# Designed miniproteins, single chains, part 73

Each design is a single chain, and the fold is of that chain. pLDDT is the mean over its residues in the fold that is shown.

## One batch from the design tools (miniprotein)

Design m2524
Fold by ESMFold2-Fast:
Structure m2524 (fold): chain A 89 residues (1-89)
Amino acid sequence: DALKKLEEELNIPIEEAKKLIEEAKTSDNPQELLEKAKKLLEDMKVPLKRLLEENSKAANPLPQEVVDLLKKYIEEIEELIKEIEELGA
């Protein structure tokens, strides 16, 4: 339940960023859309990396499946940021 809720909450901004990247490909102003997508992804990446770092120091760490999910999302975010930068933002 908590894992599924986390996945749903993380998927919303990732899908929004993907939509902005796709819209940029046909837009008269691709730079603005790409910068919005990049900011959205970077704003997500910072707290997720912090959560993983704090979890590594915790006496009662998060379940491994949650840690693996967070790492997967960070990797996806970093890949999308790279795509945005290759498109010129």
Scores: mean pLDDT 81

Design m2525
Fold by ESMFold2-Fast:
Parts: C-alpha cells; sequence; structure tokens
Structure m2525 (fold): chain A 71 residues (1-71)
C-alpha cells in the first residue's frame, strides 16, 4: 500500500515541478482524506495493477489525478 510518507514525498516533488493542484490532492490523501471509488472503478484499478505489476493504491491515486485533470 502507498504510505502517507510516499504521498507526502510525491506532493513535495509535484510542488517543485510547479504542479500545486496535484500536490494539494496528494497532501489531502496523505492526511487520510478518503477518495471514494465505485466498486467497478476499484475492480478496474486492481485488474490494471495485476496486468502491469503495479501497486493498486498507486493506480488509485493516478486515476484520481487523471479524473481531476479531465474536469
Amino acid sequence: MMTAEDLRELARLAREEGKDGMAEVLERAARGETFELSPEQQEKVDELAREHGLNPNELRVAQLLAALQSK
């Protein structure tokens, strides 16, 4: 599972790149704010993680960031 420390580190790197919006989302996730996924979205994330050998929690964060960019 991606830890709060990992999320804070990603937020720090995002701020250094000037991606303040991304950093804010990552900091909120690190503070334990929940991002709700539907059961269907959760299953897709888990399947993609298995196919690509990635941690499902990393894909959840990436999926949430992609959804925010699509708005």
Scores: mean pLDDT 60

Design m2526
Fold by ESMFold2-Fast:
Structure m2526 (fold): chain A 73 residues (1-73)
Amino acid sequence: AEEAIELLEEAREKSEVPEAKELLEKAIEYVKRGDYKGALDYVKRAAATPGISEEVKELLGKAEKILIEEIKK
């Protein structure tokens, strides 16, 4: 899940919205713990945050796909 962490860190860096940054920091923490379901919940909350850019949304969509694949294993 290293690729998911990289995508989430890039999304956090590119996001100008403090609320989204905090949600993404939590998502990264949960991925590092192996809690992919918890991480996915935080990623979805970040993606629903008003004011995030389309670029950030695309990064979050890629991370969501990876996390869903990890949950299915």
Scores: mean pLDDT 82

Design m2527
Fold by ESMFold2-Fast:
Structure m2527 (fold): chain A 85 residues (1-85)
Amino acid sequence: SRAKELMALAVAAIEARLADPSLSPEEVEALALARAASTPAERAALREALERALDEQAKREGAPAEEVERARAKIDGLVDELEAA
């Protein structure tokens, strides 16, 4: 399922960014696959999956709203970069 694939990629990307600045080979591959999302529907699904995963992580950690906003801006930047490519 494409939705399950995009969700897994989104979770891996968020975990990499929130847990450690160093990416594992699996996380690098997940980000490369996320960049390969080539339809508007796939990019929209990726954005939604990333935002959902961010919200779940923020609730679990009690992250400040300012940090959540910065993370959302990075998600938007990633999706915009995919659309520009």
Scores: mean pLDDT 60

Design m2528
Fold by ESMFold2-Fast:
Structure m2528 (fold): chain A 95 residues (1-95)
Amino acid sequence: EAEKLLEEAKKLQEQGAKKLGELLGQGAPPAEVFEYAAQVERQLSELYRKIYEITKDPKYLELAKEHDEEAERYRELAENPTDERIREALGELLA
């Protein structure tokens, strides 16, 4: 149901951001951090597509597209990680 999927998307985004911060704090390899970020973005895209199918509200299709684009960005960042790029990516995920 749309309301439950919206709560799942919100929860995934919040938990994803928290886990990314935890991984960074625990010294996880930057590539692993960005791969996880890409995974979260892909899952958010899938959830928003399902919400769109239920609600027929085009804003959710737009959100799905934006999250797909972010997933590709994080995948590319995994190849050339730096502390600055990690902080920037986490800031965008939290927004």
Scores: mean pLDDT 79

Design m2529
Fold by ESMFold2-Fast:
Structure m2529 (fold): chain A 70 residues (1-70)
Amino acid sequence: LSPELVEYIRRASRAAAAGDLEEALRIVEETRERLGEEAAKIVASAAATVASHYGHEELKEALEKYREEL
């Protein structure tokens, strides 16, 4: 993984652990604009896994929906 992609995964995962829906989606969208759709799917998947682990089901669903619509 590129260093930039790793940083986006780290940031999105942190937001997801905190249950911050708006921040997590913002980071995934920034990833799409900067690194493309495939990178955004990777970041969204990682963040969704973290959201699920912390019990943030609405956030997990929103991230999965974003990934599916890419």
Scores: mean pLDDT 84

Design m2530
Fold by ESMFold2-Fast:
Structure m2530 (fold): chain A 81 residues (1-81)
Amino acid sequence: MKVKVRLVGYRGNREVGSLEATLDLDTSLGPYIQELLKKAPATRIIVEVLDDKGNVIGQAEARPTDTVGQAVEKALENAKK
């Protein structure tokens, strides 16, 4: 199963960069986080889960050791508040 995600890099409260990809749930976020960090020196990375129309349906902090599936699960759980 593929999911559309956006990784957003922050330094403090300011967005410094982002990237968007359609990835399988088993995909490691590590390489994508590294790609984002090469473009922007972020201190925090947020994963946004997108629907097929580009609407944000959940958000969570991304870890380099997370798979896409683990990040999506956290993001959707946060959205249920």
Scores: mean pLDDT 81

Design m2531
Fold by ESMFold2-Fast:
Structure m2531 (fold): chain A 89 residues (1-89)
Amino acid sequence: SLPKVTLVQVNVRGNTLTVSVYVNIPGAKIKVEVYDENGNLIAKAEKTATDFYVSLTFENLPDGKYKVKVTATNEKGTSEAEAEFEVKS
């Protein structure tokens, strides 16, 4: 079945971002891309969801407004979700 991102939670502690991604099926490859307010890709990480959940952490983020793009992919296709956050360390 096609993987679906069911929930994205963003948590900021100081200048550290934790992105928690929930998916409807296990085995999906989860890619998280972090963009600044000007649309520049500043950080990227990937992890395979062995169950329905993946957590990815990004450190040393400058103060500013950001957009997170989450992509879940398996052999059947891809789904996407977005979230926004701000760093005020």
Scores: mean pLDDT 87

Design m2532
Fold by ESMFold2-Fast:
Structure m2532 (fold): chain A 107 residues (1-107)
Amino acid sequence: SWAEKIKEIAEEGKEKAIKLIKEGKFEEAIETIREMVDKMVDLALENEQTELAAEIEKLESEFHKKFSEIIDKYKAGELSEEEAKEKAIKLVEEFKEKVLKAIEEAA
């Protein structure tokens, strides 16, 4: 189903983003999330799931804001690298879970 394909994209994107965060590659991690979202939104729209596509884009906007706040605090010296990585990983995991819930509600 289209729902299973979007779930696969979300899981693969999460795993790749977390690996990049663990390596300190925060900018590459956010690009990975953007690429993942583009693929999920395109697939949702191809399957006439316009409300799901809009919800995923909203969830990405909220993710981007929170991720940027973590990076800004890290750059300001308010968070250690390990604390920034931990918070960023948790944020990626929470984003994936919210996407999975949106898919379940649409299916």
Scores: mean pLDDT 89

Design m2533
Fold by ESMFold2-Fast:
Structure m2533 (fold): chain A 64 residues (1-64)
Amino acid sequence: AEADRLEEEAYKKILEAMKNGDVEKAVQILNELRQKLLELGLSETEARKRVFDIAYKALKEVAK
């Protein structure tokens, strides 16, 4: 689905930003993902959960 594609693209960008130590850019990417998910018609709660899941997944990958 379109949401899954946006999440995949955001995940890759967040990983790069985190590996470069650019926390501000990582936060910006997460905010942009949330906005795009809301524009697709997701609820605020669902959009926030998906953004959190992507952020957590990226953090776990970088911490490895």
Scores: mean pLDDT 82

Design m2534
Fold by ESMFold2-Fast:
Structure m2534 (fold): chain A 74 residues (1-74)
Amino acid sequence: SAEEIAEEVKKKLEEAGKRLIEAGFVSSVEVEVEGDKITVKFEAAEGSPFSAEAVKQLLEKEAEIYSKELKEKI
């Protein structure tokens, strides 16, 4: 279902977010799922080489690709 796809994408984004926090690129990442909609919220870390907007674009692109792959399997 769309909800199952959204939950799998959420897990993948949360894992990516943890790695970005550990690398010092962002200070926080929050992934919210409402039905089939996924929202990512984050704060750039002080001294990060990446802006919050750049991180958002990377995470959104990864989510789009992964959700498309999961939809093709269902």
Scores: mean pLDDT 71

Design m2535
Fold by ESMFold2-Fast:
Structure m2535 (fold): chain A 66 residues (1-66)
Amino acid sequence: LTPESLKNIEISAEDLDYEGERTLTASHEDAAGNLLRERTITLKVTKTADGKYKVEILSVEERVFR
């Protein structure tokens, strides 16, 4: 997953206070609201000893719309 691409994609985020595996969908639309690209991201959230949360990307699936 490219960090530059993620900055231009609207992401529906889950509650990161929850430990475990989460699935997120990130969508990119044009100015007219047409869906251009959608990514389904599976994350693993782990609580660290200092009370912070670590997020790992387990898988990414990308769908490009014409």
Scores: mean pLDDT 62

Design m2536
Fold by ESMFold2-Fast:
Structure m2536 (fold): chain A 80 residues (1-80)
Amino acid sequence: MKLFVEFPDGTVVEIEVDEDDSLLELLKKLLEKHPEYREEIEKLIKEMEEKIKNVKIKDYFEDGDTILIDPENGLIKKLK
């Protein structure tokens, strides 16, 4: 499954994930692939870990969806 992630600066990156992965696993893969956004991703994980660790990507997102990362508000939002 291919998803797009938009960061607060407006940068959009592509990430390949397994549809059975959790949103927490998505953020951890994003952290590994894009260490330049480490502070933003780690802040979001800290705020949301308990809420997203059991949330499967396939239950909320489809292939080609874009998600917004908003660490200031502790939020992950589907844009499309």
Scores: mean pLDDT 81

Design m2537
Fold by ESMFold2-Fast:
Structure m2537 (fold): chain A 106 residues (1-106)
Amino acid sequence: SKEEKIKELLEKFRREAEELAEELRRLGRPELAEALREAAERLLAALEKGAPQEEIDAAIAALERELLAAARLLAPDTPDEELAAGARAAAEAPRKAIEALKEGKL
C-alpha cells in the first residue's frame, strides 16, 4: 500500500541518517552525530504525521544546518557553496520523495 511505501521510505532515510551519525561518532564528533540524529528524527516524525507546512519547513531547516556541519567535516576541501547546496538538497529529499510517492511518481 501507499502507507507501507511511505513507512519504508521513512526507514530508508532514518538508516541513512544513522549511518552518517556513526561516521561523525567515528571522527570523534558525538555532539554532531546526536544533533544530526535529532534533526533527522524531527523531520521524519513531522512527515509521518502530516504536520503543517511551517513545522516541516522548520524541521528541514534544522536538518540542513546539521547536514552542512557534517559535510564541512567530511569534505573540508569542497567549496562551502557546494556543501550548502548539497545539504539543502539532502534535507529536502525526504519531503520530495514522499510527495512523489503520493502523486504516483515513485
Scores: mean pLDDT 87

Design m2538
Fold by ESMFold2-Fast:
Structure m2538 (fold): chain A 84 residues (1-84)
Amino acid sequence: MVIVKRGLTVEEAIELVKKYNADAVGVVDEETGRVFSGQGTGALNAVKLAKGKVVVAIGKDITPQEARELAVEGLEKGIEERVE
């Protein structure tokens, strides 16, 4: 399962990572365009590096690189929410 969601606060993104016990996360800061990714305990730390609203991609059985690419795609294509 993969979830991509846009327009989240950092706090909302943290709650999504916790709720779904994600293996990996990709985060794009919508204000700066900076991209972060992490896995395990690093997943929450990656979210906390953002300063504005974020696009988040989270999943199980995905790599941090795949999560990063999904988050970037979510920003570029203006995806509000996608669940797979």
Scores: mean pLDDT 79

Design m2539
Fold by ESMFold2-Fast:
Structure m2539 (fold): chain A 88 residues (1-88)
Amino acid sequence: SNLIADLDEAIRNGDVDKVIEIIKEIVLDKSLSSTELQQALNHRYSDFKKYLGEEGVKKIIEEISNDKSISEENKKLAVRVLENSLEL
């Protein structure tokens, strides 16, 4: 399965829980490098707020920030992109 295509589908469907699942899969399963993760999220930052809403994006930030299995570097990376999406 193409995780990036699956991420795009979950975002367009407004499926916050599935977006959280896929981002965690990308991070934990090492399917993408930190650079690839940053690029994938940055290319989609405008879509996060548009399709998931402000509360959906905040839920994703909270779930990623509180997941102790995700590295602090990858948390900061993902959270920064998601926080930037709220400024749009």
Scores: mean pLDDT 79

Design m2540
Fold by ESMFold2-Fast:
Structure m2540 (fold): chain A 92 residues (1-92)
Amino acid sequence: SHTVTVVAYSEDGVVRKTATISPGETKTLTLTHKGKIYKVNVYVDGKLVASAEVKAGETKTLTFTAPDGTVYQVTIENPDGKTLTVTVTALT
């Protein structure tokens, strides 16, 4: 298993959420901030693996492979510009 950390950047600051994920597992993280959210960074075991701008009303799906061969699929939804739903699936 690995530690996945999601960091959301907004006009009023930064929100972080962390989850431990095992191969074949899906985790959903919800992050809410007072200011508009415009950038999301994803870290695995403290290493930056993905960075995306996710605007209000936008959904982005990112795929990355960890050094141990675990493939992660990350879906980021920003329906209102202030709330992010981040779904992380470990495919292997």
Scores: mean pLDDT 78

Design m2541
Fold by ESMFold2-Fast:
Parts: structure tokens; sequence; C-alpha cells
Structure m2541 (fold): chain A 81 residues (1-81)
């Protein structure tokens, strides 16, 4: 259930970031590097989700990596504001 909550949070964050990137004013204000970083983190979070078919030990590691990815994405989102 903790892992399910992290995945749900990551998916909601990804959807919100995609919505922000549709704003033309946001696109103009964001540096190219910031846009690339946000997109890269979204792809990384999605790839981590795909690894959930592995062992319980790897699920725990993936959960920790996903939490860090969420924090990084939130920091970039706030910096892009």
Amino acid sequence: SEIERLLAEAEELAAKLKEMLKDEDMKKRMNEAMKQSLEHLLVFARELRGLFAKTDEEKARIAAELEETIEQALALKKAAE
C-alpha cells in the first residue's frame, strides 16, 4: 500500500507537470535545461514503476528511489514557478 501511494503520487505529479508545460507562459519562462530535467524525471519515474515485477527487496529499493525522484521533481517544479 505504501508503494501504491508513492506510485499514485508520482503519477499525479507527472500529470501536473505535463499540464504546467502546456501553459505557453510557463514554457517561455522555463529554461531549456529545466524543461529537459522535468521530462527526464517523468520518464525515470515511469521506468521505476515498470520494475515492480521484481523481488520484494528490489521493490523496497525502487520505493526509496521513487521517493527521491518525487522530491527532485517537486524541487524542479517549484524552481520553474
Scores: mean pLDDT 66

Design m2542
Fold by ESMFold2-Fast:
Structure m2542 (fold): chain A 90 residues (1-90)
Amino acid sequence: SVKEKLEEFIKELEKKTEDIIKEAKKLLEEGVPASEIKKKIKEEFDKMLEEAYKFEEENDLTEEQRKELEEKMKEIDKRLGEVIEEIEKA
């Protein structure tokens, strides 16, 4: 069902977000420049955003399901933005 597909897709987005944050922290510890790490985070987020737009276009989402996906993307954007700020301060 579309509901099950959305739940699975959101789990995949959450896992990708955690992997991005983990990799960013590792790169920072290894002395990779903040500008390079920031670029990688933004590129990965742009890919997730494109995947989310495709998911909405390919699936007949209800109003509630669309809002759930939009709120998840906003949450991810905020989390990644906070990681970027931490990296820039380091």
Scores: mean pLDDT 87

Design m2543
Fold by ESMFold2-Fast:
Structure m2543 (fold): chain A 76 residues (1-76)
Amino acid sequence: MTEEEILARAKEVVAEHPELAKEIEEILKPLKTVEEVQEKTFELIAKTPDDEKRKVITAVGILKSKELLEEKKAAA
């Protein structure tokens, strides 16, 4: 699976669950580094027993991490 395919699937998952995605985005909003986003995403997944909710958490985490990586590249 390529990075492009991973991002495309993440966007589809977020589009299918917009309300839940918004809740996860608010949780991740104050985080400013990819490391913090990954740590919080893994923590949320570990305590979430629902498969669909885990997929949304993973998707939002991927998209937020990509956003922060692009911001870092733009600053370099």
Scores: mean pLDDT 79

Design m2544
Fold by ESMFold2-Fast:
Order: sequence, then structure tokens, then C-alpha cells
Structure m2544 (fold): chain A 67 residues (1-67)
Amino acid sequence: NDELVDISKAIEVLELLGVPQEILDKLKKKTEGKKYLTADEFIELLEEVGLSRSTAELVLTLLGIET
């Protein structure tokens, strides 16, 4: 599936899920200058900031992206 993850929308979903602001700030900094990621890049990014793969997969599902 060639669907791209919109970073701004993904961050909004993470905020709604109650992810701490400190982690959201790290995500914003790591994605500065980027609008889209692949699903795999998004999963890896979330794991790098200390979130689980299950959290990444949940966000992708809520955005309508197939995993």
C-alpha cells in the first residue's frame, strides 16, 4: 500500500490518544521540514521516541492506512 502518513494528522491523533507533550515535541522536532512519512518510517519514528509499535499501528488504522 503506497499511502503516505500525514505527519500533522498523525500528531493530532497522538494528542487525542493522550501521548505526553514531551514526546509530541520530540516527534515535531524529528519531522521538521517533512510533510509525509511512509508507514514503516512512521512506526520506526514512534519506536525511537519511546512509543510502542502497537501505538503506531493504532494511529495508522485511525488514519485509514493499511498495515
Scores: mean pLDDT 81

Design m2545
Fold by ESMFold2-Fast:
Structure m2545 (fold): chain A 95 residues (1-95)
Amino acid sequence: SEYTELRRLAIKVDFLNEEELREFLTKLKNSSLSDEQKAEIFRDALSTSITFAGPEELERIEAIVFPLLKEEGLEHLIPVAEEEIETGRRVYEIL
């Protein structure tokens, strides 16, 4: 199942590694999954990366993710990325 394969890739992808992220996004884009399933897999992958990211790493993730989403034609995932990154930033504002 493409869903299961992409879920396995999602747990391993390093969002600070532009090459790995590009490969993941290309596979996600080319899959036959619904936009909702693509958004769920992407959200979970990004959320995992953000959980272990410091403030400077969040800035680097943001700098890498948004250009790649536009380049890969996955602009519908930009609001998902914005929400997850904003959630990560808020954790550091209250700590």
Scores: mean pLDDT 84

Design m2546
Fold by ESMFold2-Fast:
Structure m2546 (fold): chain A 77 residues (1-77)
Amino acid sequence: DLLSQIQKQKQQLLDEAAELLAKSKQAEEKSRALDAQGAKSTPAEGIRLDADGGVYLIQSASYRVSAKNLEKKAEEL
């Protein structure tokens, strides 16, 4: 019935949001790992690792925004 179809669509959106949130956390962890590695490296290596870490932070933020949009759509169903 219609209610069952809405329930399935809501769950699918929530599952997608959870996957994006997991990817966001992985990107943050990668950024933190690069920062920790930079602290033990030469100044030149540290600058490179900081730049790489920044890319992962941007990816993490992008995943969080996408996840929140999907969660909002699911909550409106």
Scores: mean pLDDT 86

Design m2547
Fold by ESMFold2-Fast:
Structure m2547 (fold): chain A 100 residues (1-100)
Amino acid sequence: TEEMLKKFEELVAELLERNADMPEEALALFRETAKRIAEIIRKGTPETLDETFEEIVKVLRETAERAAAVLSPEAVARLEGALAEMYLHISELLDEVKAK
């Protein structure tokens, strides 16, 4: 999963650059979520790819719930957009690892 982790870190950098205008509270929550997902990927193995994805989905769900509780509706909408894009790319990265 080292290759997947590297690709994920590149994705996070691109998403942060494209969403630099996001409210600071939402951006902070996005960074914390990305860090948690990176740790999950780092601990994952080729044998546990489905478990890795399930844990990532759980983190994304927890982040969405926390955002709804603490952020403005506008900040929530911006963060949800960035998280949805991150989710789609992670799904693609997992499919790439499974194909090898």
Scores: mean pLDDT 80

Design m2548
Fold by ESMFold2-Fast:
Structure m2548 (fold): chain A 70 residues (1-70)
Amino acid sequence: METERRVEELRKKALEKAEKGDIDGASRYASEIVSLGFLDEGAEMLAVALEAAGKKRLAAIAREAARRLR
């Protein structure tokens, strides 16, 4: 499906931005995933961005929220 391909593309881009320390870029891609109806994947990508920023506690909370959305 085109939507599933788009989510995979956004996930890849979010990870690339997070690895480079571009938390704003990673968060924008995570928000796009959420807007496409993939709340759990979007929350998980937000958690990855938070971990890359050194905010491990907030990342753990975001992952717990993603788990509840599954």
Scores: mean pLDDT 73

Design m2549
Fold by ESMFold2-Fast:
Structure m2549 (fold): chain A 68 residues (1-68)
Amino acid sequence: MSKEQLKEDLVAADSAQKVSAVLQRYLGLNAAKAAEVIQGVTGKNLSDFPQLPASHKQAVADFLASQL
């Protein structure tokens, strides 16, 4: 999977369900692990991620892509 596709899809995710789906698809995580990753990286729940400023979403996407 392309690092660029992960970044694009994660920044574009406008709901908790879409954020979870992106992490499950590109990182091979289940829903519980996707929620844990977002909490560990942002200190926020999965449902709060879509409400973050675009710059914060981009920083999280860049960090997760760097771990691939």
Scores: mean pLDDT 80

Design m2550
Fold by ESMFold2-Fast:
Structure m2550 (fold): chain A 95 residues (1-95)
Amino acid sequence: NLEEKERKVEEELKKFIESIPQEVLEQAKAQLAKLIENKDFKTLEEMVKIARRAAELTEKDPLNVEKVKKAILAVLYAALGKLEEARKLVEELEK
């Protein structure tokens, strides 16, 4: 039952997102704003590449909650300016 599996994945992901501290989300927002203000489009481009790759890897297996959580984490680390940690998470998704 695909619909039941999708509902369980959505519920689990909602709980995961709710578990991310508000402070971390605010730090990510501030970092992105700083990159735009400083016209650091090279770093923004690298972040977009990480986000795109994470999305591509999870699109092939969207019911794998652990992979989707790891992809969300990779995007969050990238937004925080932690590009090396974000790339490591993407490499783990490729395995």
Scores: mean pLDDT 81

Design m2551
Fold by ESMFold2-Fast:
Structure m2551 (fold): chain A 100 residues (1-100)
Amino acid sequence: AEKYEEELLEKAKPLVELAKELGVKGMVILDIEDGKVWVATLKEDEEKVKEALKKAGLEIKELVVVDDDPAARRAALREMVTKVAKKLGLKEVLEEVEAA
């Protein structure tokens, strides 16, 4: 594992803990670069996720807000995860997503 990946994991942990304290129902951390976060969340959790990011000292690189419709939520989150995995060169993750 590269030092960059280890630092990303450390930065993600406080954000996840803060989101749990704020009662966030759904959040997916897609990427963290230069203190900026690419994150997906439910429409009802948008403000809570923004507060968690501020408390963690992270800026929003991209925030994907997903509708209450279950089919739209699943499709949007799956597409974002696939795009991140492809960007990182994670072929195995892409095969797992296709199998689901």
Scores: mean pLDDT 65

Design m2552
Fold by ESMFold2-Fast:
Structure m2552 (fold): chain A 80 residues (1-80)
Amino acid sequence: VKELFNKELIEELKKAAEEYSKTDPLLGQALKAVRDELEGKDKTAFLKVWLQMDLETREKVLRALTKIYKEALKKVNEKL
């Protein structure tokens, strides 16, 4: 279950990061950092980007992550 969720989450994060990078590079970078951290490439990737953000940008990242997590969870539930 956890492996399936991580796979779906990584795919959703990849798609969102690529899409947002075209219009909001910092949001795209934050989503890429979450993916890199989840893949074990850099344990502090997200924290490094997060510390550079103002409150408004942090709120946008949290909203985007919430939406991405819900989509990944729905896909996992369909496969269970």
Scores: mean pLDDT 78

Design m2553
Fold by ESMFold2-Fast:
Structure m2553 (fold): chain A 67 residues (1-67)
Amino acid sequence: MEEARKRVEEALQKLGMTPEQAKEAADYLAEHFSEEGVRAVAEALEKNIDKTPEEVSRAVGEALSKA
């Protein structure tokens, strides 16, 4: 879980979130979703780091639906 959570935090910071916002979002995901779900979100964010907010949102939603 810690590695997946940290990956989400780092990816969100690259997308423009403050360190505090990224930590809160990553902690929220770790509390409410499985390790596989959090990892899937991390992968979706990493693959879509340069995409529009709409594309990022869609990719995250798809990742969570598979977890």
Scores: mean pLDDT 77

Design m2554
Fold by ESMFold2-Fast:
Structure m2554 (fold): chain A 100 residues (1-100)
Amino acid sequence: MSELQKEIKENVVKDPEKAEKLKEELLEKYKEELGLTEEEEKILRKVLDIQIEITKKAYEYQELLKNNTWSKEHDKKLEEEARKKEPEVEELKKKIDEIL
């Protein structure tokens, strides 16, 4: 992974609410700093879309855990639901590696 892609993942994982806004800012930054071709821009946009989707699912998991801290009754059920989503997140991650 390039330094910029690593920075994207770290930032998007921390705050997926800003993911869509960050995507546009980072795509613009890549265009200016790296001098990307039109074809490379399309590939990068696709990678960012997949990364945002992975991050949103990770955030849903975090939000489920966060909401659960208000109620011990839901802890076990939400942990099971989160585990069910984990394979889907991992599958999307593999798609990113294949595109790159």
Scores: mean pLDDT 64

Design m2555
Fold by ESMFold2-Fast:
Structure m2555 (fold): chain A 78 residues (1-78)
Amino acid sequence: MDEVARAFGEALKAAREKQGLSQRELAEKAGVSQSTVSNLERGKPVPAENLEAILATLSEADVEAISAATRAALEAQR
């Protein structure tokens, strides 16, 4: 659902900003394009391998926070 994808994107943006990274810097660390990061933060679909690469640059705590925000958005639809 678009709302769940948006919640994921917003949580990713928060994790990125907390690390002081721009979309360009996160993309470079993950080996993806800046447009991929921008699309994901806006709730647009991206290939799973690009998503995995982005998440691999984040701390376990940040990945857990993103997962929790995504789950909360999904549960709010029930």
Scores: mean pLDDT 79

Design m2556
Fold by ESMFold2-Fast:
Structure m2556 (fold): chain A 100 residues (1-100)
Amino acid sequence: SPAIEKVKKTLEKVEEILKKAPDMSKEELREELKEVIKELEELYKTLEKENAPEYIIDEVKYAVESLKIVYNDESATKEEMIDALKAVAELLKKILEELE
């Protein structure tokens, strides 16, 4: 399904960001958070369109809101940004198992 492919692509992107994160500046990592937020927003809209279970849609929406909090916090550290991305990766892995 388009949603499954989108979960896989977003997960791959988040994992790639996490590999590079130690070498990224705070500003570079922040731009990556912004892009992940956009991809997750597109993902939950795709899930809604495909009539995915409400709890899965809500989990993705929760991830979006959690990342937005970190993104909008001017005092957020690189460690906090990395931890937020790790939480998103774990959530996407869980969702992928539920959808497959």
Scores: mean pLDDT 87

Design m2557
Fold by ESMFold2-Fast:
Structure m2557 (fold): chain A 98 residues (1-98)
Amino acid sequence: SLFREIYEAFRAMMAAIELMRRKGVRNELAPEEEFEEAYERALREYAAKHTEEELEEIKKKSIEILKELLKKGRISEEEYKAGIEEIERWVEEVLAAR
């Protein structure tokens, strides 16, 4: 269960960044659970269309949003640390697939 929650948070982070950019949302976070399909779509398109530099920015922003979730009590410190590891592993896999 923990891995699934962290993975969903990670996908939500990546998708939330893109949705915030596109809609000009000025609030903190997009709702994670409600937009799982959109999150998966956005992540795949991000991976397919973005450069190494852009992926590094996405990683940094995802970690920042993960910090926001921790601050708001939405995830634990354990989930936050595991989420960072998952983000790093995913970015590595995306870069390797180029």
Scores: mean pLDDT 60

